# Ledger of designs, part 58: designed miniproteins, single chains, continued (5)

Each design is a single chain, and the fold is of that chain. pLDDT is the mean over its residues in the fold that is shown.

## One batch from the design tools (miniprotein)

Design m18004
Fold by ESMFold2-Fast:
Structure m18004 (fold): chain A 80 residues (1-80)
Amino acid sequence: SLSEIMKEIVELLSPEDAARMHEAGRAAVEALLEQDPNASDAELVRVYMDAAIATARELGHEEAAELLERAKELALKELE
């Protein structure tokens, strides 16, 4: 399940790295909403997850990035 994947991701990350990934996602969502205040929930999830995935890879967390890709797919499916 999505919740199980998210728990596994949290266990792979230091609090500092998790915070960095969250801030990257939050900044991406803010940037999208400034351009399109009517952006859909699916679009918000995509930009958040893509920024978090990119940051995970930048920090060397390949396993966490792979799990985030799966979490992104499940979250988008749930929004349909």
Scores: mean pLDDT 85

Design m18005
Fold by ESMFold2-Fast:
Structure m18005 (fold): chain A 64 residues (1-64)
Amino acid sequence: MDEASLQALADILGIPVEEVRAAVQAGREGKELDPEKFSPAAISLQRMVRLGLEEGAARRAARA
């Protein structure tokens, strides 16, 4: 995802772009963000990215 897309998500969620970047990266790596360091919106974004990747993997496995 390019910088402009990350900034657009940050603007929509009302959080810093650094939190969006961290959430997307953590979601892709299957890691949890520290809830004391990140906003609830960033935590939710991280979980959505992780679930989307898990669903994509499950869908591909179902086709094999």
Scores: mean pLDDT 75

Design m18006
Fold by ESMFold2-Fast:
Structure m18006 (fold): chain A 120 residues (1-120)
Amino acid sequence: MIKIVESGGGTYPAGSSVTLTAKVTGNVKELLGVTWLRQRPGESPQLISFAGGEVSLFLPERQQGRFTSTIDRANLTATLTLTDLEPSDTATYTATAIVLDEEGKLVVVTGEGVEVTVVG
């Protein structure tokens, strides 16, 4: 079974940085991409980065400069780094992976999400 293991959640002080990691496991032939979504309390989910690692242009420009996403296809790992944390970054961050399984079938797998709380 293909699944995502997410890490890096927790409580962080304002002005610090955090790196969230999504590792894809199971019968994966190829990792095509990982998309990151942010779900703030009481708000609709927002797209943070596209499958190829590009930060979403639908975020305010001020926020775009604080996010960096990477994808390591060979190591089946994607990261989302948030710098200069603000209380408004308090949210659940969820990774969705697009993969080809060993039979060449396109599979979309969504992680359970990691909770980030920013204090200060």
Scores: mean pLDDT 82

Design m18007
Fold by ESMFold2-Fast:
Structure m18007 (fold): chain A 75 residues (1-75)
Amino acid sequence: NADKERAKKFVELLKKRGIITDEMLEELNKMIEEGATVRELAEYVALKLAPSKEVQEKIKEDFKRLDEINKKIAE
């Protein structure tokens, strides 16, 4: 499945670049097996790297706004 391969390449690149830990890579691979999109993987990484609960809430709101924009521009 091309989408699954794309998601795996995404997390491999993040690990290679030192952006994510081995523990995060394990969770991301589990999410990919469960059918997660690259967008969902990106949100997980952003939330895990957030330095505070306040930043986590802002990230969640930003992703919600992105989802709303994508919904409006979809046919």
Scores: mean pLDDT 77

Design m18008
Fold by ESMFold2-Fast:
Structure m18008 (fold): chain A 82 residues (1-82)
Amino acid sequence: MIKLDLDPSDRALVLAMIRMTIKEAQEVLEDENASKEELQHAIEVLKKVKDYAEAHLDTSDPEVAALLKELDELIKKLEEKL
């Protein structure tokens, strides 16, 4: 469960959830038979996760910055595949 005030254990959980979402979206990107709806859904989920991370995580944190970069690159690749 995602919380607005993140202690270190909650931060670790949120980062793990973001990484899991990235992995699921990468599987959609790598699927040559992925439908337009599946690609659009993956893009929407990644954008929501990015918005949440930017609002609630410290973006000056190198780990958070790296995940935001991965989200941006994956969104771009999915949009290019549409």
Scores: mean pLDDT 79

Design m18009
Fold by ESMFold2-Fast:
Structure m18009 (fold): chain A 77 residues (1-77)
Amino acid sequence: SPLLEELEKLLEELKKIYNSDLPLEEKWEKAEKIAKEMEKILQEFIASKPSPEEVERAKEIIAEWQQILKELYERLE
């Protein structure tokens, strides 16, 4: 699925930001922007009636994405 591939690409961009040497506030700002883009693509992906295998991969991407955001948020406060 092109939408699933886009989600995987955005997750890799999020991981690069998370592992970068940027200040924490800049990491959060960039991560929030990517998260909003991922949410939009995820809605389009769900509407595309994905296969069960694609749904399982999407769940893995979502779990990893949410973990990164949680870790960034916890570091801010």
Scores: mean pLDDT 84

Design m18010
Fold by ESMFold2-Fast:
Structure m18010 (fold): chain A 77 residues (1-77)
Amino acid sequence: MSEEEKEELVKKLAKELKEKYGFSEEDAEMAARLGVYRGAPGVALIAAVEDGSVSAEQALEATKFLTEKVEEAEKKA
């Protein structure tokens, strides 16, 4: 993926994390960014659970969602 495609994917995934799982804007962006660029959204998801924004169950579902969406995008490269 190009840098522009990665940034667009971060924005899309952050929006869905806010809408579907109730993440804060900062936690959603960080989780999406770490998922797209590092393949490791876990640090941001742990932070969201610790600040009470989401439950551990919601964080687990969000991790699966991010992993699937990143893998789909990579298959188009």
Scores: mean pLDDT 75

Design m18011
Fold by ESMFold2-Fast:
Structure m18011 (fold): chain A 62 residues (1-62)
Amino acid sequence: SEALERDVQAAMAQIALSVSKLANSVPYEKLVEKIGKEKADESIEATRQLEARAQATLAALA
């Protein structure tokens, strides 16, 4: 059913949002030290995109 599918989408978006916020709690300097600047910048960009998509999904479902 479409209602159940929407509820699942909302739940998955909330999980993605929580994961992105947790990832953003890691200091940039520690991330660069662990994986290097290029990979750190890519990881931050991926997290930003994940958060933006999750927020857009929740807004579309509201």
Scores: mean pLDDT 85

Design m18012
Fold by ESMFold2-Fast:
Structure m18012 (fold): chain A 95 residues (1-95)
Amino acid sequence: SDKDRVIDIVEEGLLTGLTSLSQGQSIEDAIEKMRKLVEEKMKGLPKDYQEIVKKFMEKVEEVFRNRKGTDSGIQFMQRLTKVYLDFLKELDKVS
C-alpha cells in the first residue's frame, strides 16, 4: 500500500541519519543524507503522503538539531520514538 511505502521511506531515512551519527558525522551531514534519500524516494508518492513525510522529516531534523552532548542515547531515541508515533497517527488519517 502507499502507507507501507511511506513507512519504508521514513524508516530508511531515519536509519541513514542514525547510521551517519553513529559513524561520527555531524548533525548537519546526517540531516543532509536523510533529506536527500527521503526526497528522492518520495517523488512517486501522492501529494498528501508527501506532505506527511515532509512534516515528519522537519520534526526529526528538529530532534537532531536540538541534541545535546549530555543527552543520553535513550533520551534522544525517546524523542525520535514520539515523533514516529505521532507520524503514524497522522498517516492513519489519510484516506
Scores: mean pLDDT 84

Design m18013
Fold by ESMFold2-Fast:
Structure m18013 (fold): chain A 86 residues (1-86)
Amino acid sequence: MEEERKKLIEKAEKIIKDTQKLEALLKRVKALTPELQELADRTIQAAQETIRLTKENKPGAEKAFEEAKKLYEELKERVKLLGLGQ
């Protein structure tokens, strides 16, 4: 139970860090469109909500994490199409 909560928080924190790295990269190469900025912001918000719900022991943390993961995968795919991803 405590391990599951810790893993969920760690995964959500990783999404935030990875999203911020992609956003910084896009800003440097002047490829940060309004659409990509919105997608990055939504990804971070969903990951932050996952952390909040997990820490407060509230329902919905798993759904928030699934949304964060989905948004992050979409962001990665769009960045990959620009030739900037790995």
Scores: mean pLDDT 83

Design m18014
Fold by ESMFold2-Fast:
Structure m18014 (fold): chain A 93 residues (1-93)
Amino acid sequence: MDLLIEKMKEKIKALKELLKNNASMTEIVSEATGLARSAIALAKKLGLEEAAEELERLERQIGEAYEANDKEKLYKLAKELIELAEKILKKAE
């Protein structure tokens, strides 16, 4: 559990820095996908089924925004993912 929490904190920090530095859509989608998968795993371990479903929805929408070449939507969804991941981390503590 602690290793997953530490990994998620590092992924959140990495994704925040990519957004701040106007990183490419490819970099954003890669880091966001990694964060979403870690957050889904943690939510499921905590029994947060609704949060896990919302994360799975966000992961799908992030992929769709990337395929549509919609940078504005990708950035918005990445920020929403960070917020939800931080809420799940707070419940794990």
Scores: mean pLDDT 86

Design m18015
Fold by ESMFold2-Fast:
Structure m18015 (fold): chain A 76 residues (1-76)
Amino acid sequence: SSKVELAVSRLEEANVFLKLGEHDLAAKALKEAAEILESAGESKSHLFGKVVEALSLLQENKPDEALKVVKAALAE
């Protein structure tokens, strides 16, 4: 699905922003990825679960753990 590819693109943006310490931009990219996947009917997917997990970790001020989750999701 082109929507899943767009969500992966947003996740790649979040990966870059997390590496740069741009946590607010990373959170925005993760939210957009989650919204795209939900609109695509992918709310039960492993990818959606990882995006939500990474966003939750970032909201808990755990950016290093969020980055690990994003990297793992992109490696699949």
Scores: mean pLDDT 86

Design m18016
Fold by ESMFold2-Fast:
Order: sequence, then C-alpha cells, then structure tokens
Structure m18016 (fold): chain A 70 residues (1-70)
Amino acid sequence: SRPFTTEEQSAIVKHSRAALDALVAGNEAQADAHLAKIREILSKHLPPEQAEEAVANIRRDLQALADAAK
C-alpha cells in the first residue's frame, strides 16, 4: 500500500469537516459531494470495495456527530 501524501491527508480533513458542516445544516447533497471527493482520494490507495466501505464508515460517523449537535 502507498502512504497518503500530506496534500491528500489535508484534503481528506478539509472535505470531512465540510461534510460534517453540511450534515449539521441538513444539506445532504453538499455532504455527499464532499464525501465523493474523499472517495476519489481513497480510491488511489485502496481497492474499490474498501474505499466504498471507508466512505460509508466516514459518513456514518459524521452523521452521528451531526445528530449529537442537535
């Protein structure tokens, strides 16, 4: 497996934060757009099935955080 670059790690953090903010605001379409950017980065390093599972896990965890903020 290849390590993530600093730029890729920064992009994942940025898009994760933006997805969380979108979920808190109830904007699922915007959250999904940011999660799609994370999926593109993960797909460079992981098999497709693992990338999809990782994005699903991120979405679930971010949704739980957004729900706890209400």
Scores: mean pLDDT 85

Design m18017
Fold by ESMFold2-Fast:
Structure m18017 (fold): chain A 66 residues (1-66)
Amino acid sequence: LAELARELAPRVAEATGVSERDALIAAATAAAGLELGWSAEEIESLFKDEKMREAVRTAVELYRES
């Protein structure tokens, strides 16, 4: 999952409009949360900013499709 974070970050940025840095944070956080067995809702709850929550949700969906 961590290896995919760098590959998925550009796709998250394109889909949500967040910066590449924020997309990478979202993708990396989603990867770590999924490895720990957290739900998408639990991972999203780490962020208060709605754009970051959307980015995390998008990243989780992309990981689950892989």
Scores: mean pLDDT 80

Design m18018
Fold by ESMFold2-Fast:
Structure m18018 (fold): chain A 74 residues (1-74)
Amino acid sequence: TPEQAELLARIRELRAEVDRLYQQGVISPQQYETLMGQLRVAEELVAEGTPEGLADARALIDQVERTLAEIRAS
């Protein structure tokens, strides 16, 4: 669906950003593991394609985006 494609694209972009921040030494190994774990769960929820799963995936994606914004503000 278009929503699944949108959420998967957002997850891909966030994974790239998390990888970049980790390579630059901006985030710790623990932060990297936590953020990547959240994105993996979001991807699994998108793959299931239920309305509830898509809503939960969006919430996780928003949470990761918020965490990254806080890191950038530090």
Scores: mean pLDDT 88

Design m18019
Fold by ESMFold2-Fast:
Structure m18019 (fold): chain A 76 residues (1-76)
Amino acid sequence: MTYTAVVTGTGGVVSGTGRGRDRGLALAAAYALSSRGGKIVAAEGDEDHLVLTLSNGAVVEARREGDTFVATGRPA
């Protein structure tokens, strides 16, 4: 099954659209946030909902909404 993916980041860190059913966009958003001094220290959830916590206190949440996979980042 193919889903439209949207990736957004708080403070304009990551913003994009794609097509796929992939957590990689959430990881890309987390990586973009971590390039500012953080790294992934915790990951929770399942295939349709993922929450990543970064060492700088930032949080990235990715979830499936129908045909859309949405990833958003919140800074510390």
Scores: mean pLDDT 56

Design m18020
Fold by ESMFold2-Fast:
Structure m18020 (fold): chain A 63 residues (1-63)
Amino acid sequence: GDVIPVEEIPQEKIEEYKEKLEKLGLEVTDLRISIEYEVDLSFERMRESIDKLIEENKLKKLL
């Protein structure tokens, strides 16, 4: 899929990624910000899936 446009990224996340990139000595570009946000979304989705599986497994052990 295409990278999420910077205009669709929450301002708070844009500021976070700018600080991260500057701290690493990297040039702050819209493309880099979009990539960081897409990575974060993928990680959040993975975490949510893991948390759901853990909760389902706990319920199964209690039944």
Scores: mean pLDDT 75

Design m18021
Fold by ESMFold2-Fast:
Structure m18021 (fold): chain A 85 residues (1-85)
Amino acid sequence: MMERLLELAREYIELGRQLGLSLSSLEQREAAIRRAAEVHGEIWRLLETAEAQVRLLRMYLEGAPLEEIEEEARREEERIREKLE
């Protein structure tokens, strides 16, 4: 997970650098903008997944029954799927 986050962060920074280059062609700028949107989507997907994991772990620590944790996990998975698909 951390390796993927750092990979996405490095790619996002590099795309920002490319967009800042005065000698970039229009085609290079358009490609960088499209890729930045894709990377942004991946970062948001990772964030949504991490937030869901935090909620499930909190339920476990608060002594919620396994059945309730499984139900919440299913709801979170469906929510993320619907929102990010």
Scores: mean pLDDT 74

Design m18022
Fold by ESMFold2-Fast:
Structure m18022 (fold): chain A 98 residues (1-98)
Amino acid sequence: SKEIEKKLTKAEFLVIAAEAGVLVAERALANPKVSREKKLALLDAARADIERALEFLEEAIELAKKENDEESVKKLEEYRKKLEELKERVERLREEVE
């Protein structure tokens, strides 16, 4: 359906945006000139973006299941797994903040 296609497009964008946010945080952690407060702020922002994206995916998966769109359910579940892996990465990076 057009509704599912729109949700898939938005889900892909949210995953790309979340990956970019994590990469920015990782680069900031490697830079000794970036303050501890700024490093933590970037990690907190990345986590918040991931959590919002996961909430969106939950709603999108429910809609795809109601429409019996098994292919879209599979793709959305793959995006969900990527976001869960990114969340774990953010928590590990938080432990590295000096």
Scores: mean pLDDT 89

Design m18023
Fold by ESMFold2-Fast:
Structure m18023 (fold): chain A 86 residues (1-86)
Amino acid sequence: DYLKEAVKKLKEALDHLEAGDIEGALKAAGEAQDVLGKAIEEGRTDVVEKLMPAIEAVDKAMQLAADGKDPSEAIEKAREELEKAE
């Protein structure tokens, strides 16, 4: 299921951010993007719609980490949005 796979990869990205591993976070986020791309090609746009708040929250957390800022609050918000999408 594309939703379960994308959620798993986005959670992996957040785990890497918490560990300070920005490269690992980017890789996991890229894998989530690949899953979402396949879902779109198969007409499963509902998966993207459900995950959009979580995707935006993950992107914000990654941007904060890339800027050398504390992403902790943004990571917590992203995890909450992912739980709502499940």
Scores: mean pLDDT 83

Design m18024
Fold by ESMFold2-Fast:
Structure m18024 (fold): chain A 59 residues (1-59)
Amino acid sequence: EDEELLKKAIEFSQKDPSKEYTIKEFAEALGLDIEELTKRYGLDPEKSLEHLVVRLLNS
């Protein structure tokens, strides 16, 4: 669910706020299907995790 995914994305980004994580790094760390995730939200997996967070907040 989008709410659960948003919570996990925010938690992941907060582990080291000085580091910019990619959507790919997040998906791999959580064992998510990166292809399904990026197709569902229309995002490039090489993009910053912030792009996924913004997309989920506007869903």
Scores: mean pLDDT 78

Design m18025
Fold by ESMFold2-Fast:
Structure m18025 (fold): chain A 61 residues (1-61)
Amino acid sequence: MVDVEALIEWMREVAEHTGDPRVEAATAELERARAAGASVDELVGIATRFWREHYPEFYAR
């Protein structure tokens, strides 16, 4: 079960602690989409696309 609140919070923490501007941008995109009323499927899709594109190794297993 995907908790979108926890997902966004976790990504925000990762962005802050790693300093990776890509993670920061993806987190901001998720926050903006959520604020605009995007569905859970849409938000999960944004996060999944980001991790697949920028951390493809994550999906190699």
Scores: mean pLDDT 75

Design m18026
Fold by ESMFold2-Fast:
Structure m18026 (fold): chain A 87 residues (1-87)
Amino acid sequence: GALRVEVPEEVKVKEGEDATITARASGPSETFDIEWYLNGKLVKRVRGAREATLTIKNAKKEDEGTYRVLARGADGSGAVAETKLTV
């Protein structure tokens, strides 16, 4: 099957709460590199995973926005999904 990455459409937390964004990758590769980006900047990278979680502790208004998640297969294929964090 094709490479896919799945994230929640939206995550809502109150200021001071922890936010978690779990990404799941599927496809022909056994594992994937999973990266989270906010405003074009890399926030976190996990290599060799099918599932990975970004945890934002003590969330503030500056953590709010659309997080872009990229999964890369060993063959160089990629898939992208987005999740919106509201604080």
Scores: mean pLDDT 83

Design m18027
Fold by ESMFold2-Fast:
Structure m18027 (fold): chain A 89 residues (1-89)
Amino acid sequence: SKREKVLEILRRAEEILERSRLSEDVKEQLRRDLELGRELALDNSISIEDVLKALARMLAGMIRAAREEGDEESAEELERLLEEVKKLL
């Protein structure tokens, strides 16, 4: 299902975040954002379209944070995940 794909993308985003060179304070904030994304993905009362839009916004924020801290490798990996989300919309 699309929700199972969202959960897989969230897991991959978390793996990228943990391997990233981002500061710990930024990682803690983004971990909270990913946890919120997971809660939204598991909530069947929220439309899949709204879940995908929220996930796209979260990934865009993570990409911006990675670029601001000079972690282009993590930013590029996250951009590939964002393209996968866009294909599900």
Scores: mean pLDDT 89

Design m18028
Fold by ESMFold2-Fast:
Structure m18028 (fold): chain A 106 residues (1-106)
Amino acid sequence: MLSPEELVKIALDTLQAELKKIGREADAKRVRLELLYYDEENKKVAIGISFGKTPPFAVLTNIKGLEFDYMTQGKYIHQIFQENLLTEEGVKEAVKKLVEEMLASK
């Protein structure tokens, strides 16, 4: 199981690589991940994704449902749910899904 720091690092490295593959190299250089929530006891986590100084446009999480509506204060944030997010395989799958959904929305 990954620490939050390992999770953020793997997610960032994977997202930068996937963005470069689809020709979004400028976004890959500006992408930032921030730990929005971590509960060590229940192993729940949420990571925000932004470009430069913008507010997060997406979140990777293993938390289901209404908690993010509260945290996002009614702002549209693209949510990727992954039950096994605290594993290397799970975080890579979540990042790839985010990139697919970002590509489909452009």
Scores: mean pLDDT 76

Design m18029
Fold by ESMFold2-Fast:
Structure m18029 (fold): chain A 75 residues (1-75)
Amino acid sequence: SGAVIQEIARELRKEGVSDRSVVAAVAAIIEGGSLEEIGQKMLEAGASPELVKKGVEAIEKVAKKAGVSVEQIGK
């Protein structure tokens, strides 16, 4: 849902992820990507491996809190 995506974007920015990598992560989520695919898109957008790890952990925590799988967020 849009609310879950907005929360993910907020948590990614809080972890220090750049706007470019946040946009890449959100695009991958909308496409129904797995955590691995989302992390890969963040890396391709210029996020460090450390920020990708933190970002993936933040996305997983938000999905669990919302009661949805990561792949369901974009649906």
Scores: mean pLDDT 85

Design m18030
Fold by ESMFold2-Fast:
Structure m18030 (fold): chain A 80 residues (1-80)
Amino acid sequence: SLEEKELSILVKLISAGGNLLVARLLKKKGLDEQAEKELEEARKLLEEVKATIKENPEISEKTKKRAEELIAELEELEKE
């Protein structure tokens, strides 16, 4: 159902958000190798979210906006 797909996306966004937060803290401490691993895990989750949203355009705008925010944060952190 749409509700089940949206819940699945939200769980992945929470997990990706956690990985991005940990990556930022690790970078601040100079632990770049460990930060890179967290960014790669976030990227995999966000790529799955992108694919699910593309196939399900009826997903809520709030959920799409949250995904866009985390994707932007990931891209900024990967450029550092």
Scores: mean pLDDT 87

Design m18031
Fold by ESMFold2-Fast:
Structure m18031 (fold): chain A 88 residues (1-88)
Amino acid sequence: SVDEAVKDLTIKASEAAIRLVEEGDLKAAIETLKSAIKTLNELYPDLKNKELAEKLIELFKRAIEYLEEGDAEAAREALEEAKKLAEE
């Protein structure tokens, strides 16, 4: 389903972004999250659980803001929260 695709995308993007942050590649982490947000917005009209998608997009936007500020710890916490919500 489209809702399962949103969850799968969120888990994969969160894991990839966390890894890139751990490697010190903040620019690649930001680009990964921007790409994920774009895809989530494209899937949004066909979703049954729009509230979940809105929360995931907000967490990814928050993670990008933290990464742009150089706050890798806060970014990682936001990404781990997004992953946890997608796994539930």
Scores: mean pLDDT 89

Design m18032
Fold by ESMFold2-Fast:
Parts: structure tokens; C-alpha cells; sequence
Structure m18032 (fold): chain A 120 residues (1-120)
């Protein structure tokens, strides 16, 4: 129960942060500055910049499971960002996501968690 509650909180916070990033995209960014990724056969999209002056590069894409993907990004000014995408809510995937989130936060990453399933 406590682990699932922690995960559900991370997903909620990640969705709010991703919605803010989407809202902050430049008007011409619809075809530029998006990361497209398939996890568990399901599409995910996340912005790779917060403004027209921000340049982000993908440093690493790592699949923690068939249904959990981790994306690491770094900006030209040394900022660090990570996306964790979950396509299936299971105890194993929840444990992988929560562990990865904590490790990345300790390394100074701004971490965004998204789950296309309901956390309920």
C-alpha cells in the first residue's frame, strides 16, 4: 500500500509538471523539441525543451522492463532531466519506477513520471 501511494503521488506530480512543460512550449514547437517513445507497444510524448532558448539532448534511453522506460536528458547549460514512462501498473513496475526516481533525484535530476494507466 505505501509503495503504491508513493508511486501514485509521483505520477500525479509528473503529470502536472509535464502539462506545465507542454503549456510552456514555443508556438512552432509542435513538430520540434518532442521526444517520441514507444513503451509496451504504447506511445509516449514529452517535450525536450521548456523555451526556445533551451536545448536538450537525449543522453540515454534505458528500458527498465518491457513496460518501463527511462530517458535521461541534459541541457547545454548543465541542467539534468529524466522521464520515466510506465505502460503497465504492476507491483514490479511500481518498485522499478520508485527506485529509479529516488536514484535520479539523488544525482540531481529533475524527474518526470508518467503512467498511461490509472494509478487507482
Amino acid sequence: MKLEEEYDKLVKEGREKLAELVASQPADASDVGWLLLEVGGKPFAAPTRTSADDEWKVVEIKYLSENVALVLLESSDGKKRAYIFTAERSKENIELVVKAYKELKEKGYDVFVEDITKPE
Scores: mean pLDDT 72

Design m18033
Fold by ESMFold2-Fast:
Structure m18033 (fold): chain A 133 residues (1-133)
Amino acid sequence: ATKTVQELIDDFFGALGVNTKKELLNKSPEEVKKALNDYLSKLKAKGLSPEKALKILNALVAGNKKFAPEIPQIVLDYLALPKAKRTGAITENSSPEQVKEFALKLFELALRRLLFSGIPEVQKALKVKIDLT
């Protein structure tokens, strides 16, 4: 089974019930960590690998292929956060505070993709389906 980066991000913020940065800022770290756990559980229930999904999101937020060596280069090149905006990778065992920081950076990534969606290479990267089995 496959998902695009946009689908992975939308599924996470759907689990959190957040549409704006202000709404995300108003969530407690504990609520954001609960949403991560709910998101990972829903992926597993659909026969998708939560570990692969989290690795892909980590590679994009940290801007580093080492977190997901199998990520297509075009996805990393055009969808990863710029160097000045990057943060550290998380696991399901990360603190609520670390997960909230990660979610804020993931939201920044989602907004930047919307702003640059007119660029042909960004459009191509957004259409890439990533295997999560």
Scores: mean pLDDT 81

Design m18034
Fold by ESMFold2-Fast:
Structure m18034 (fold): chain A 92 residues (1-92)
Amino acid sequence: LSDAELEAIRARLEAEHSPVEAEAAVAALRGDFTKAAQLALKAEDPLRAFELAAEELERLGREEEALKVLTAGYILAGDYEKAAEYLEKYYE
C-alpha cells in the first residue's frame, strides 16, 4: 500500500473509531504487527484494530493479506480456535 492510500484509510477509520485504533490498524496494514499490538493494547481491544485492517485489505482485493492480518489478530487476542480456522482457509 502507498503512503497516500494508508493516509486515506487512517482518515476514514478515525471518522468512526478512536485515533489509537485507526493508528493500530494502519500499523498492521504496514506489516508492523509489533506496533499494531502495542497500540491495540492501549485501545483495550487488540482484535479490533486487526479486524479493521483486514476489512480494508478485503476492500482492496488483497484477501490473502487480509486473512494473514486477521489470523495475527486472533492469535494476539488468544482466540486460537478462530486463528486455526482462518489459517486453514489461507492454505486451502
Scores: mean pLDDT 77

Design m18035
Fold by ESMFold2-Fast:
Structure m18035 (fold): chain A 92 residues (1-92)
Amino acid sequence: MREELLERAEETARANAEALMAMSKEELERLIAEVRALKEELEAQEPTERNELLIRLAEAALRMLEAALAGDGEKALELAKETARWIVEHQL
């Protein structure tokens, strides 16, 4: 059932948020730089539906990383859950 996939996605999101909150400031800043570089490469390509979805995923990842960098674990978890649900709904 779709509900089972969403439950597993939320469990994965929780684990990912916990992992991000356990990372050092230096590790988070490195990931932010890498995701920003990926987003810039995608934005330089011809606009396709897939590239637009990947750009949105990169933006969501940046918001989660920035929340973790700020020490806001609750916000990081909420953003991770929203992203996981969005991925399931768009069959990514």
Scores: mean pLDDT 79

Design m18036
Fold by ESMFold2-Fast:
Structure m18036 (fold): chain A 61 residues (1-61)
Amino acid sequence: MTEEIDELIRKAIEAGPEAAMAALAVYQEDISTEEKLKEIKRVVEESGARYAADVAAGLRP
């Protein structure tokens, strides 16, 4: 459970500082571990898609 959150946070960090900050903000929320898992997973997925779109548009290397 906590290990799954740690893994998702690590993936967010690998995706970039913006994704890492968003995942950390969710982790600091006063909500259940299960809710944190859902929110962080969504952040990682959306950040990855946004990053890929920005790269394709020439906004990021």
Scores: mean pLDDT 71

Design m18037
Fold by ESMFold2-Fast:
Structure m18037 (fold): chain A 100 residues (1-100)
Amino acid sequence: SAAEAAERERREAELARARELALSLLNASDEEVKRLSEEAAAAKDEEFSSEYDKELAEILAKVKSPEELKELALLLLEVAARTDLSAEERRQLLLDRLRA
């Protein structure tokens, strides 16, 4: 019960971060897009605690245009809006979509 609650809280936090990121990306200026890509590229050399963070950082590091960033933002918003799914199912959906 305690372990399940902690894991759920962590996954909910990951999805909340994805939603915040997506909203900031949709409203980002060209300078903010460049900054986010540079921050993601810097994080790529760090050890990640989750496969989700690693895959997201790899994708962000490769983004070079506002259009690509907006496509990623829309995907993150779509997954975050799936209130009918559990936090784990939403995270799995995001990973599956990122691999496609």
Scores: mean pLDDT 63

